# Designed miniproteins, single chains, continued (2), part 49

Each design is a single chain, and the fold is of that chain. pLDDT is the mean over its residues in the fold that is shown.

## One batch from the design tools (miniprotein)

Design m5674
Fold by ESMFold2-Fast:
Structure m5674 (fold): chain A 77 residues (1-77)
Amino acid sequence: SSEVEQKVALFEQEMKGLVDVLKSQNFPYYEEAEAKIEEILKEFKEAAKGASVEEVNELRAKALEKLVEALKELVSK
């Protein structure tokens, strides 16, 4: 579905933008943050293959939750 492909592309763009922001702001452990963002994005893209629009929205919510927890863990070092 073109809508699913658009949502996947948008999330990929958002994640790449976040990496750039974290790097430019000298976020603590930004290399580890980048690696975790790339892992989350890879898992999201694989899970989104063959998914419906509703399933992609749920996968996005789950990916964002994982991202928030990963970043919290890094700043707690």
Scores: mean pLDDT 84

Design m5675
Fold by ESMFold2-Fast:
Structure m5675 (fold): chain A 81 residues (1-81)
Amino acid sequence: MKYTISGVTTLSRDGVVVTSLSVLDEDGNVVFTSSGRADSEEGVEQEMKRIKEEAIKKIPEYSEEIEKQVQKLRDRALKLL
């Protein structure tokens, strides 16, 4: 099975950073999704760790790809704060 890992990081008008990670199969079906909200650097770190652990638990064969995408999302989220 081939998966596509995608993520989005947005800043809401109230200063809260919203980060979402999704994993899709070859047909575009969502097999995993998780999101977090944070208004601080510590909150971002906590939510990114949680999302990473949840995704790796669901699809352990993609752990390295998940870690890379989560790191990219974390860096974006921290820059928005």
Scores: mean pLDDT 83

Design m5676
Fold by ESMFold2-Fast:
Structure m5676 (fold): chain A 100 residues (1-100)
Amino acid sequence: DRREQARRLLRTTVALGRSLADAARSTSPETAALGDRMLQEADLAVQHEGDPAALAQHLRDLERTARELARLFGKENPDLARAAEGTAELAREAARLLES
């Protein structure tokens, strides 16, 4: 159940992360680079979905990158900052379920 919940949260986190990365690419070179990193981290999470430890680590990497995006967006775009914070929270929750 917890692993299945984590996988459903992963799906939502990846979808939101990809949408956020697209927005980041159009905002600034700095946010574009973080968006690309987040997309790579999301792809790695999906690739390692069957390995709970690896998946949890990639979700923690996603959380960190999303928080960095939130800081950069917050100065110019508060709506995108909130979206990045939400993505970080979902990644954190999914990782927590896998680590428990």
Scores: mean pLDDT 84

Design m5677
Fold by ESMFold2-Fast:
Formats: structure tokens, C-alpha cells, sequence
Structure m5677 (fold): chain A 83 residues (1-83)
């Protein structure tokens, strides 16, 4: 009943690649929505991403500066992976 979106690209922090967001199948995501992203190497570490754009099988998120080197925001590309 959950769709899994996996980070396939990160503009600043490659350690975020492989992290996952779980979204209810009936949830229509839109720009401005917040998604928790679970780190692949540490499942207890959860980042809050803000949706920038939504495609049929892809989401673009920003994660806050505290989670990225250089005090900038990281831009993440997440792609749908059936769970």
C-alpha cells in the first residue's frame, strides 16, 4: 500500500543516494509537500525533504542545509521503486 521512492541522484551529498521515501499509493504529491527521507546506511536518520516537482515516477526534493555539505540545500532526484 506504500510506494517507495529511492534517491538516484544528489547534487551535493552522494551518501544520500539510496535513501528512500515511503508514500501512500493514494497520496497525490504536489510542490511544497514535505516528505520524510530515510537514510540508506542509518534508517534511524530521517531527513525532511520539500517537494519541488512531481513526475509520474519521479520526485525532485530539496533537503535542508544541515544535511548537506557547504551549508547549501541538496537537490535530490527520487525515482519510483515498487515495494
Amino acid sequence: KLKTYEVTSASKNPSLIGSAAHVPEDKELKPGDELPIRHSDNPSKIYTGRVKSVGPNRIILEVGSADTPGNGRDTLTLELKEN
Scores: mean pLDDT 72

Design m5678
Fold by ESMFold2-Fast:
Structure m5678 (fold): chain A 94 residues (1-94)
Amino acid sequence: MREERLRLVERMAEELVAAARPLAEQAYAAGEDPKKVMAELLEKVMGRDASLLETPSAEKQEENEKLAEEWLEELLALSEEELEELLRRRLAEI
């Protein structure tokens, strides 16, 4: 049900963060902006604009919240196997 799928999405988000952490640390050590590296990784995984990671104006915040809800609904529509395969494929591309 929805709660089980939400936990799956949360688990995949945790795995993504865990995979991105060493990349962000390397960027920081190299004098690069770790937020930029994280945004690029999120964009590759999501296939969407990383503007969701920016601090938006009040109007853009509402648009970003709607986009985040739409993306979450798309993820919740996928099966557990489809979500795992999608994450695996996207992470393998980096």
Scores: mean pLDDT 59

Design m5679
Fold by ESMFold2-Fast:
Structure m5679 (fold): chain A 69 residues (1-69)
Amino acid sequence: MLDLDEIAARVAELSGMTPEQARRAAEADVETLKAGKSIGEWARKAMEASGLTLEQGRRAAFAVYAAGA
């Protein structure tokens, strides 16, 4: 299982988000990835949900994928 705390920490570090934005992105991401959605789709949803730029969303998506590996 993906460690939500570790994912949130990596998302904050790699994307420059606040801890609150990182937790919101990580929560949305874990559910989205478990539903079998692509990293690209996750990045778009994280951008929308957390008010991220596209670059920050992509970094967050990569961080979650790496933490889950």
Scores: mean pLDDT 62

Design m5680
Fold by ESMFold2-Fast:
Structure m5680 (fold): chain A 67 residues (1-67)
Amino acid sequence: MEKRAEEAGERARREAEALGLSQGSVDIAQRTAEKLAKEGVPVEEAVEAGVRTARLWQEVGDQVSLA
């Protein structure tokens, strides 16, 4: 289970960095993906949700509460 969370976090961070997001948004992508993976969400879905949350955070700042 720990390995899945680490993998999801690393993949979300890498994808967010590749998209040119800020370090704060990258950190949100990683933490959100790790949290979801720990809760049993498949790694691919956790990564997608993490990156989506990070993008939303970057666009609207104070509206994100998933990380």
Scores: mean pLDDT 76

Design m5681
Fold by ESMFold2-Fast:
Structure m5681 (fold): chain A 107 residues (1-107)
Amino acid sequence: SAKDQLLALLDEYIARLKELRDKLTNEKARKVLDNEIKSLEEIKKELEEGMDPLRAAILALSSLASMRMWAYVLYKAGEITEEEYEALMEVIDTFTAQFQALLDQLL
């Protein structure tokens, strides 16, 4: 089902963000990733509790867009390295494409 596919994608994205967070030494960058992880865990919980899959996909894409802006800000402020920024952007781009593909299936 679309719900099961969204739950699997949320779990995968959360796992990838946790891996990246654990490699970061900068406290501000870790806090930004922790806030993103918390937001995604809240979307996942609400989806399990009956949220419309279309709404969940939109919220996940909105969260990804916000995370993209934060990754850029952290990089420009010198809070993360170029390598850490590129790793974050690869994850953001990958999951943006996958959530957009699911959104298209729901429309």
Scores: mean pLDDT 91

Design m5682
Fold by ESMFold2-Fast:
Structure m5682 (fold): chain A 66 residues (1-66)
Amino acid sequence: SMEQIRREVERRLRERGLQLNEQLQARIDQLRAAGGSQDDIDQVRDDINRQGEQFKKELEEELKKS
């Protein structure tokens, strides 16, 4: 059913969110160790946020096409 597919999408979004949060923390830690600026950190946060939104959009499009 569409409801079961939606629940699977929600699960995958949560899993991806956890992965992206781990990547965010690792990239911020690397930038700080390398003497990165606040602008560099803000760009990393924006990149991670865009990756999450793109993943969500791709899953929603998959639901429309199935």
Scores: mean pLDDT 81

Design m5683
Fold by ESMFold2-Fast:
Structure m5683 (fold): chain A 76 residues (1-76)
Amino acid sequence: DAVREAVLRAAIDAIGELATDEETKSYVEKARQALDAGDLDAAREYVEKAVNLLLSDPGALQTVRDAAIAAERAAA
């Protein structure tokens, strides 16, 4: 539970730093709200939508994955 929350939060933060368009930023904000409400399923869905907008940038995707892995290691 805590590990999944840490991983989602790290992914949301990484996507938020990379987001330059309002659509991706909107998904990041919705994911943060869902995570803060304890709705991990909704947070994950919004993260997936934001990640899909980054599919044309493999460097951005790798940054998000690296952040998620680091958060998992820190929480474990």
Scores: mean pLDDT 78

Design m5684
Fold by ESMFold2-Fast:
Structure m5684 (fold): chain A 73 residues (1-73)
Amino acid sequence: MDELLDRLLRGLEELLREAEREGDKEAIEVAREGIRQVEALRRRNSVVAAAIVYTGTQLEIDRLKEKRRRELE
């Protein structure tokens, strides 16, 4: 579980850095909220909650990547 949460946190930190670099306020807020949720999850030590957050975060990352691809086209 720690490995899964650490990977999620790294992905969200990368997303935050990219969003800050591009000035995407929506992506910055999404990344910050995701980081807060992962930190709260670490305190709860819940495998079920971790799975839910992981799935939701992955879908949001995919949505932001698709939005960026559209803006570059």
Scores: mean pLDDT 72

Design m5685
Fold by ESMFold2-Fast:
Structure m5685 (fold): chain A 73 residues (1-73)
Amino acid sequence: SSNSELIRQYTIELLRLTADTVDRLMAHVRRLRAAGASLEDIESERRRVADQLAAEHAARVAQLDAALAQQLA
């Protein structure tokens, strides 16, 4: 059904969004290591960026949820 296809596409986009968020965090940590940052600085920045990315991820998931709800209505 069209609803089944919409749910499948939603699931794919949700998984991609999650993977992209993780990749962005890992890329940030790799850049800090390459720049010779201390372990203390890496951990501090990792936490700060993880909090920022978690908030951004939650906002994007909410947008996907709203879009799916509109398509199903």
Scores: mean pLDDT 87

Design m5686
Fold by ESMFold2-Fast:
Structure m5686 (fold): chain A 71 residues (1-71)
Amino acid sequence: MIFEAAEKVLKELEAQGAPDFISGKDLLERLVKALEEIGYPEAEKVKQALENGDYETAAKIIREAVKKERA
């Protein structure tokens, strides 16, 4: 699923120090839209984190959504 693929990419980005290269940023933005579509209440916090360059917070929120999807 998209969330599973994104989780793998997020782990790789964290290992590289930050998801601040273009490809990783694009993936995170796509995940924010997906979170909004499923009605995840913290989707807006993800947007704010991305706007502030706080990719760790954005990745954490996305991972929590992935865990719920798999539960």
Scores: mean pLDDT 62

Design m5687
Fold by ESMFold2-Fast:
Structure m5687 (fold): chain A 94 residues (1-94)
Amino acid sequence: MSLKERLDKLIEELEKIFKSAPEVSQEMIDKIVEAARKLAYEVVSYEEMQEFEDLVYEAIKKSKLTPEELEKIRRILAQLWLYNFIQREIEKQK
């Protein structure tokens, strides 16, 4: 499985978790998914990374997520964050 396919599945999992939470609006889910895709495929600023974290934090606060769902979100965020950091370092070196 390619890295892109793996990242796409992580983003889809994140979307599914928030879609299962009735208190989280579709507009908020769409913003989170868009920001996650940006993190996965583009070099984003630290401010954009912080904005993504703030969006996810607000969605978590509004939802009644299980400990298992929270653990899945934690793993997804860690992978997206690490990938973006590595992409930044590659772009600096050319």
Scores: mean pLDDT 77

Design m5688
Fold by ESMFold2-Fast:
Structure m5688 (fold): chain A 65 residues (1-65)
Amino acid sequence: SELEELKAKMQAELDKVAAETNKQMDALAAAGDLEGAVKVFKEGRAKREAIEAKYNKEVEALKAK
């Protein structure tokens, strides 16, 4: 279904952002850059919130049809 396809796309984008954020955070923390790690965490959270907002809007548009 279109709803399942949208949810799968959202999850794939969220997983990609989470994986990249975790990888960058681990590298920065290992280098002793804790401030950089926190910044990357916050940026990753903002990106995931934007993805969720985008797909929630598309899901509501699909339900309105």
Scores: mean pLDDT 85

Design m5689
Fold by ESMFold2-Fast:
Structure m5689 (fold): chain A 63 residues (1-63)
Amino acid sequence: PITEEEFLINLRFAVANDVEKAKDFLESFKLDPEQAEKELKELGKELPEGTKPHPELSKLRLK
């Protein structure tokens, strides 16, 4: 199990420049948090080192 806070941190890292994909992961987390976390971690493995979160991701809220 993952907390909502941990998921948001991982989300901002893994999909830094893709706000639409970030929203898709957020919706997936609401339905199946464990599966969403697993998919997010796989995506994160392919992300270039030093990637910074997109500013729009700071507006996303898990609620």
Scores: mean pLDDT 61

Design m5690
Fold by ESMFold2-Fast:
Structure m5690 (fold): chain A 92 residues (1-92)
Amino acid sequence: MKAGELLIRIGEELRNIGEENSDPGYIELGERLIALGERLLRNPSIEAAREAVRLGEELVELGKLGKSPEIVKIGEEIIRAGEEAIAELERQ
């Protein structure tokens, strides 16, 4: 599933950025994205895709609090990927 691969890729990038900047928040976020992407690849489900949307929404809210504009953008990408995965699963 392309959405799962995208989430893993974004998660790996965030984990690397967090490690470079010694930012545990980015590392933790990356790990959560990788786990969600792996679930979508291994066992595609609306439940896993819905969790991706939820995580993305939480990250957009955190970014709006001024913690990081990068988090807002990442949250939006996650929401989009999750919504596309839900749409695909509903049409199968």
Scores: mean pLDDT 78

Design m5691
Fold by ESMFold2-Fast:
Structure m5691 (fold): chain A 97 residues (1-97)
Amino acid sequence: EVEELIKKAKEYLQRAVEVAAEAVPEKAAEFREKGEKILETLEKLMKEDLEKGSGEGIRMALDLGAEAVAAIKDKEAAERFAELVSKAIGYLAKAAS
């Protein structure tokens, strides 16, 4: 079940990154690179310490979220992005508990 929660978190994070990339094409490569780094960090840290890895993943997702929301000028895209990031964080929190 923990593996399924992590899988769901990754799926929502990937969807969030794509929403941000479509909304801000000039920063699309940067958002995809940062998203990929978060996924790699989650894979590494969660294998070492699930609780610690989940916490770091949440922090990185919040940092990316703040940056992307500030860059996304379209309100609907910003709301969709925030929803997807919130779901990803929710699944990471469940995986850590």
Scores: mean pLDDT 78

Design m5692
Fold by ESMFold2-Fast:
Structure m5692 (fold): chain A 66 residues (1-66)
Amino acid sequence: MEKLTGVVVEVSGDAAKIESLDTGEEFLALRRGDGKSWAVKSLKTGRQGTTEGPLAVGKTVTITVK
């Protein structure tokens, strides 16, 4: 598994956008049913991963890529 650093650029309900500081990829994040984690998908490469915790615009997060 690979870990990327990203910044949350947009949050809208159960969806968010995260920009990777490592690769410049944009990830679409969708909140999972547990309310604690987010499923993420790269809009550039299509690779999938997860991030944990609450998302807020400007917050730095770790993305774990599968």
Scores: mean pLDDT 81

Design m5693
Fold by ESMFold2-Fast:
Structure m5693 (fold): chain A 67 residues (1-67)
Amino acid sequence: SSIQQQLRDSIDQLDKDPNNMDSFNKGVKSYQQMMQQKQPIPTDMMKKITKYAIEKGKSHELVTNLP
Protein backbone atom coordinates (compact mmCIF):
# COMPACT_ATOMS: atom_id res chain seq x y z
CA SER A 1 0.00 0.00 0.00
CA SER A 2 1.03 3.65 -0.40
CA ILE A 3 0.92 4.03 3.40
CA GLN A 4 3.29 1.06 3.78
CA GLN A 5 5.64 2.68 1.25
CA GLN A 6 5.54 5.94 3.25
CA LEU A 7 6.49 3.99 6.40
CA ARG A 8 9.36 2.26 4.54
CA ASP A 9 10.63 5.58 3.11
CA SER A 10 10.49 7.18 6.58
CA ILE A 11 12.46 4.30 8.13
CA ASP A 12 15.03 4.47 5.30
CA GLN A 13 15.52 8.19 5.99
CA LEU A 14 15.84 7.52 9.74
CA ASP A 15 18.46 4.84 9.03
CA LYS A 16 20.49 7.57 7.26
CA ASP A 17 19.73 10.31 9.85
CA PRO A 18 18.20 9.15 13.17
CA ASN A 19 17.73 12.80 14.23
CA ASN A 20 15.40 13.57 11.30
CA MET A 21 12.21 14.33 13.25
CA ASP A 22 10.17 15.00 10.09
CA SER A 23 10.90 11.46 8.88
CA PHE A 24 10.16 10.06 12.35
CA ASN A 25 6.81 11.89 12.53
CA LYS A 26 5.85 10.69 9.02
CA GLY A 27 6.79 7.13 9.98
CA VAL A 28 4.69 7.28 13.16
CA LYS A 29 1.70 8.67 11.24
CA SER A 30 2.00 5.94 8.59
CA TYR A 31 2.27 3.29 11.34
CA GLN A 32 -0.80 4.70 13.11
CA GLN A 33 -2.80 4.79 9.87
CA MET A 34 -1.88 1.17 9.07
CA MET A 35 -2.90 0.08 12.59
CA GLN A 36 -6.19 2.01 12.42
CA GLN A 37 -6.99 0.45 9.02
CA LYS A 38 -5.90 -3.01 10.30
CA GLN A 39 -3.28 -3.29 7.56
CA PRO A 40 -0.52 -5.89 8.16
CA ILE A 41 2.77 -4.23 9.08
CA PRO A 42 5.93 -6.12 8.03
CA THR A 43 7.86 -7.31 11.10
CA ASP A 44 11.10 -5.60 10.04
CA MET A 45 9.35 -2.23 9.68
CA MET A 46 7.52 -2.63 13.00
CA LYS A 47 10.80 -3.45 14.78
CA LYS A 48 12.61 -0.46 13.28
CA ILE A 49 9.92 2.16 13.95
CA THR A 50 9.52 0.79 17.50
CA LYS A 51 13.30 1.02 18.06
CA TYR A 52 13.38 4.66 16.94
CA ALA A 53 10.30 5.51 19.04
CA ILE A 54 11.86 3.96 22.17
CA GLU A 55 15.17 5.76 21.56
CA LYS A 56 13.28 9.09 21.29
CA GLY A 57 11.04 8.44 24.33
CA LYS A 58 7.95 8.44 22.08
CA SER A 59 6.87 4.78 22.17
CA HIS A 60 3.41 5.96 23.35
CA GLU A 61 2.79 7.38 19.84
CA LEU A 62 2.80 3.82 18.44
CA VAL A 63 0.12 2.59 20.86
CA THR A 64 -3.35 2.28 19.35
CA ASN A 65 -6.59 0.86 20.76
CA LEU A 66 -7.37 -2.01 18.37
CA PRO A 67 -10.27 -4.42 19.00
Scores: mean pLDDT 80

Design m5694
Fold by ESMFold2-Fast:
Structure m5694 (fold): chain A 86 residues (1-86)
Amino acid sequence: SIDELRAQNRELVMQEASLTLEYLLRVQDVRVEAKDALAAGQITPEEAQAWIQARVAEIHAEVQPQLDAITAQENEIIAQLKKLNA
């Protein structure tokens, strides 16, 4: 039904928002960890930059496919809603 598809779309939008927030917080944690290590003299600025890039790329590789899957599902539901509301 239209109401069921609308409910599913709302759930996917909330999942996308939650996953995006989690991604941003994880990236922030990486930057904080690198800053703390740099301040403690454990790594150089060049090593800190390389480590941040590697860790952010890893997080992106993990999260982006999940975001892409949610977007694909949202697009399918929107297409179904358009057919039912035609």
Scores: mean pLDDT 87

Design m5695
Fold by ESMFold2-Fast:
Structure m5695 (fold): chain A 63 residues (1-63)
Amino acid sequence: SDIEDANKGAAGGAIAVGDEGLEVTAEAGRQAYKAALEAIKKHPGDIKAAAEAAREAMREALS
């Protein structure tokens, strides 16, 4: 469940980054997934929070 929620959050973040015209590297994706897991750990079942955390982690990794 938690892993599935993190995967959904990370996928949502990746799609949002794609829509903004950003290309995600393998490392950025890994950081996004890690951030999504931490967000789910703090707010279980909050897929929106996980997606936001994934998107922010991708931005930081690409900076």
Scores: mean pLDDT 68

Design m5696
Fold by ESMFold2-Fast:
Structure m5696 (fold): chain A 82 residues (1-82)
Amino acid sequence: GGADIALKAIDEGKADDIAIVKDIAKKKGLSEDQINEIVNALEKGLNAIKDVAKKTGDADVINDAVGKAKSDVNDTIEKLSK
């Protein structure tokens, strides 16, 4: 079902997402500790999406969880970039 596809996509995309986030953070001049904080926020978001996907097959609920995870990562980047 949809939950299995979402879980597989999250697992397969995780390494690429972490690499992209690290590259962006390095280009912004962030320290290694700040980059690690952003990566931790990303991993927390991905785990939350996985938990939602395991409990429901509802694409709208999963999309809301993805939106929140993206917002949390962006907020972390903005705070550390000031």
Scores: mean pLDDT 74

Design m5697
Fold by ESMFold2-Fast:
Structure m5697 (fold): chain A 85 residues (1-85)
Amino acid sequence: AEKAKGAVELAVTSFENLAEEDPAAAEVARKYAEKLREYIEAERYKEGLEVAIKGFEELVKVASPEAQEGLKEGVEALKKVLAES
């Protein structure tokens, strides 16, 4: 679905931005951005959404407190897209 593709692409952008802005999250954010790019290339957007959700959940554990609320919102938003996919 188009929504799944857009959500995965937005998740990659979010992880790449977080890797530049939050040194504590940078390694995990880069790892998940790379994984999601592989799912985008394979056009496996639903599976990519599941990986993105897991990535945001792992980032909540390591990111700065300022980033944690946005990451939690990201998890909930992606779960809604996955349920609709």
Scores: mean pLDDT 82

Design m5698
Fold by ESMFold2-Fast:
Structure m5698 (fold): chain A 58 residues (1-58)
Amino acid sequence: LTAEQASAIGRRANAGEISIEEALAELERLAGVPLPVRGTTMDDLDRAGAGALARSAA
């Protein structure tokens, strides 16, 4: 899972093309691990994905 893939999925959810639940399922499938992001906004989903990758790199 790359930052660009996470951002693309978040953008699709923000555009209303997919639900937050569907976006989480796609991210989980690509990452192979469950993501602790739920019950929040699409903005939180997008930021959480990018933030996690940034912290992993730093």
Scores: mean pLDDT 64

Design m5699
Fold by ESMFold2-Fast:
Structure m5699 (fold): chain A 139 residues (1-139)
Amino acid sequence: AELDAEVDRLVSLAYPSDERVITAEEFKEALVNAGFSPELADRVVERLKERGLLVKDPETGEYYVPFATLLNLLYSEVGLKNFGKAIRLAAEGKTDPSNPLATELLKLLHRWGKEKGLSPVQFIFYVADYLFNGVFSNP
């Protein structure tokens, strides 16, 4: 019951997007590093895949977690008042060790921003554009 509830909670934060950020395997590793069991991490990814909430590369067959999903998970972990600070931390490559899941999400978002060639300021504007386009709605 508790494991299923935690899987359902994490999956409910997924947002459909075509923007590939990290592989499903990297996402599993981040969940395990945050203190979740490997079994929970595997079940979350399987559930996301079954619901069509992962992006598949048609050439490689590899599955990716979308950017919007990582932002929504971070928002759920830190809350509205701390979200702007969390986005700045991600842009600057900094973490907050008081929250293990937020720390792993900040690392993934920072790495993605660098791989996309975004400066810290450009990363902040990119997130603002996502929010202003109504990608995040209060459920």
Scores: mean pLDDT 78

Design m5700
Fold by ESMFold2-Fast:
Structure m5700 (fold): chain A 81 residues (1-81)
Amino acid sequence: EEKEIREKVIKIIEEQRELGLNHQSAEEIDESKIPEEVKKLMEELVAQMRPRAEELAAVLPPGNPEAVLALLDEMLELARK
């Protein structure tokens, strides 16, 4: 269910916020409106991009890589639920 996925994503974001991470992303994410087809595509995309995102984080300037990794983690959890 979208509501259950929403709860899980928010919980992960809340944990990151407790560590002082990505509290702005938590405000902007509206996972409850994400279609099921998109969730499945996100899971496939994240599975391909996640290890590459770490490689990109090593070569790209700081800031954006962290945001990309955080977004991919959120997308993966949203889709996998």
Scores: mean pLDDT 55

Design m5701
Fold by ESMFold2-Fast:
Structure m5701 (fold): chain A 63 residues (1-63)
Amino acid sequence: KKLEEIKKKFNEIRERLKALVDAGVSLDELPEEDRRDIEFLQKYLSTNDPEEKIKLYEEFEKK
């Protein structure tokens, strides 16, 4: 379901951000799309409610 899809997406974004950080890219120099991914990760990690996590993913997909 959506939670499984969110988990896969979360792992993909995490690995991509790790690669960028390892390459020495500054977060404030990233394109808007990458900044959106970072915002999603921060909100996702700070959210404990499963329904809110699903809402965050739906909003992330829209943008």
Scores: mean pLDDT 70

Design m5702
Fold by ESMFold2-Fast:
Structure m5702 (fold): chain A 62 residues (1-62)
Amino acid sequence: SEIERVKKTIEFLKQALENVRKKAEEYAKKGDKENADVYQRTADALERQIKELEKRLKELEK
């Protein structure tokens, strides 16, 4: 079902977000600002996608 696929996608993206945030922190600690910024922007984009999918999931469950 669409609901099950959306839920699975949200969980996958949440795991990806955690990994990307850890990478951003690692690069920042090493003084690699360029890679830290890339991973931080990726994390921000993933967080927005997760929130949008969670809103859509609530609409689909009506």
Scores: mean pLDDT 87

Design m5703
Fold by ESMFold2-Fast:
Structure m5703 (fold): chain A 82 residues (1-82)
Amino acid sequence: SLPSPVELLNEVDERARKFLAELPNMTPEQAREKLEELEKFIDEVLKYAWENYPLEDALNMQVLLRSLKVIVRREVEKALAA
């Protein structure tokens, strides 16, 4: 069975929460690498949504996931500047 929008959003949320929790214990190199991995996963989820879900679900996921990418990037920038 194909994953639902809620299942994919929950997986992204779990990965983002875990990354942000571990961020204070990362080196700058590790933080950049893990941010890139997370952003790539978010982009893959968004691509999957556009290919497999109705337009309204894909658009809602795009707004949420694009906002999450901005938030996570800002948290990494703040951590690396401190």
Scores: mean pLDDT 89

Design m5704
Fold by ESMFold2-Fast:
Structure m5704 (fold): chain A 82 residues (1-82)
Amino acid sequence: GEEFKERAIALAKEVREELKELLKKTTDPEKKKFLEEKLKEVEELLEELEKIDTSTKEGILKLIALTLRVIGIRLEVELFLS
């Protein structure tokens, strides 16, 4: 369970840093607002991921759900900026 949690946290941190770099380079106000909203979502997800108890079934289910949300944010950013 812990290995999956560590990978999920690493993914969330990677997406957070990608969003920060995109924000530094983005001049379009609409895209900037979108990226700021997605960055806030990733930071909230990262805090939740770090608190997960992988020794419980409920913790594992939450870990899966939060990981899918991080992946979804990455996809949304890729599609919106395409």
Scores: mean pLDDT 87

Design m5705
Fold by ESMFold2-Fast:
Structure m5705 (fold): chain A 82 residues (1-82)
Amino acid sequence: SRERREELLEEAEKLAREALELARELLRRGADVKRATALILRAIGLLIEIELLRKNPDITVEDAEAALERARALLAEARAAL
């Protein structure tokens, strides 16, 4: 359903934004600049992808679930880097 897809994309966006903020904090602290930069770029890319998925009427629930899974993985990587 469209409602289910939007719920999944909203959750994916929230997690991707959290990952971005953690990655920015890592960069600010200077502990691992290369890893922090890579995480920032991946988070920005995922946020762009989520916006494009939200605007595409033909996306499936599976497409939205895949975006959410990528957001979860990225957030886990950002947390592990702290």
Scores: mean pLDDT 89

Design m5706
Fold by ESMFold2-Fast:
Structure m5706 (fold): chain A 87 residues (1-87)
Amino acid sequence: LSRKILEADTKLLGVSEEELIEEQIKLAEEAVKRVKEAQKIKDPSKQASTITGSLLNIVSSLQTVGHDKEAKEKVQKLLEEAKKIAK
């Protein structure tokens, strides 16, 4: 776990801030799509795992872009959309 976090931090040093923000927004948008598709999963356990994992991915993106106000607001709206679909 700690090693993966450190490797992620070292990768961030090689990526521009704008590229990181764009990638995180794209990952959050893909996670919202996964929550929508998860509604079609008939297995309750698999559906719950997919929804939970996707929501955690959006939260991770929100934490990563938290220093940028516009990106934070955009990812926050995506998280709210995903939560409404998951109910």
Scores: mean pLDDT 76

Design m5707
Fold by ESMFold2-Fast:
Structure m5707 (fold): chain A 81 residues (1-81)
Amino acid sequence: SLAETAELVERGVKEFREQGEKENAELGPSKEVDDAIQAVVTAGRALAEAIRAGDVEAARRAAAALEAAVAAYRKALEKQR
C-alpha cells in the first residue's frame, strides 16, 4: 500500500540520518556533511509525504530532489576525505 511504502521511506530516512550523523561525528565532524545529511532527510520526508498522499507528481519532484540531495552528500563526503 502507499502507506506501507511511505513508512519504508520514513524508516530509511531515519536510519540514514542516525548512521550518517554517527559516522560524521566519528570521522571528525564536518558541517558540510551534516548540512548534506539534513538535506537528504528533508527531501526523503517530502517523498514519504507525497507517497502517503498518493500525489504522483509531487512524489516525482520529491524523488528528483532526493537524488540531488544524495549527490550533494556524496560530494561533501569526498571533500571530508
Scores: mean pLDDT 84

Design m5708
Fold by ESMFold2-Fast:
Structure m5708 (fold): chain A 88 residues (1-88)
Amino acid sequence: MDEELLKKAAELDAELKKKLATMSPLEVAAEKQVAAYSLFEKNKKELEFVRELVLEAARLAEQGVPVEEIEKLAEEKLKEYKEKLEKE
């Protein structure tokens, strides 16, 4: 894969981090999950899924859902997504 794709993935990841920093402090847990996922090789669809997941976590945090529950939900969602992708 060319360097352009890798650079775009890194830029999207950085954008997610900036967004999380602007949102609630509770998004620190979601940021950790996004960072962990970014350590793997990514494509645009995976990054888009992570963005949706982070937005969901942000809404839950704003509604007062505990950070540990949000982190667990995000991890389970990511695992389910990868599992589904493997089976397809």
Scores: mean pLDDT 67

Design m5709
Fold by ESMFold2-Fast:
Structure m5709 (fold): chain A 66 residues (1-66)
Amino acid sequence: MGKVVEYKGTSVVIDARTDFKVGDKVLVTANGKTYEGTVTGIEGDKTYIDGLPVLDIGTEVEIKKA
């Protein structure tokens, strides 16, 4: 579980600590919908994901490895 905190380029930034790596394919569930994305960066407790639609800041998300 995490929350959308910002955007960086085409990437959504989620405030969630994960064991994911850059290049991992992930499934992100937000507002009852599941999207496929790719991890583009990890900085401390923040995970950067590309390929998602525009999600509002503050959106609660669940992330799992695809």
Scores: mean pLDDT 78

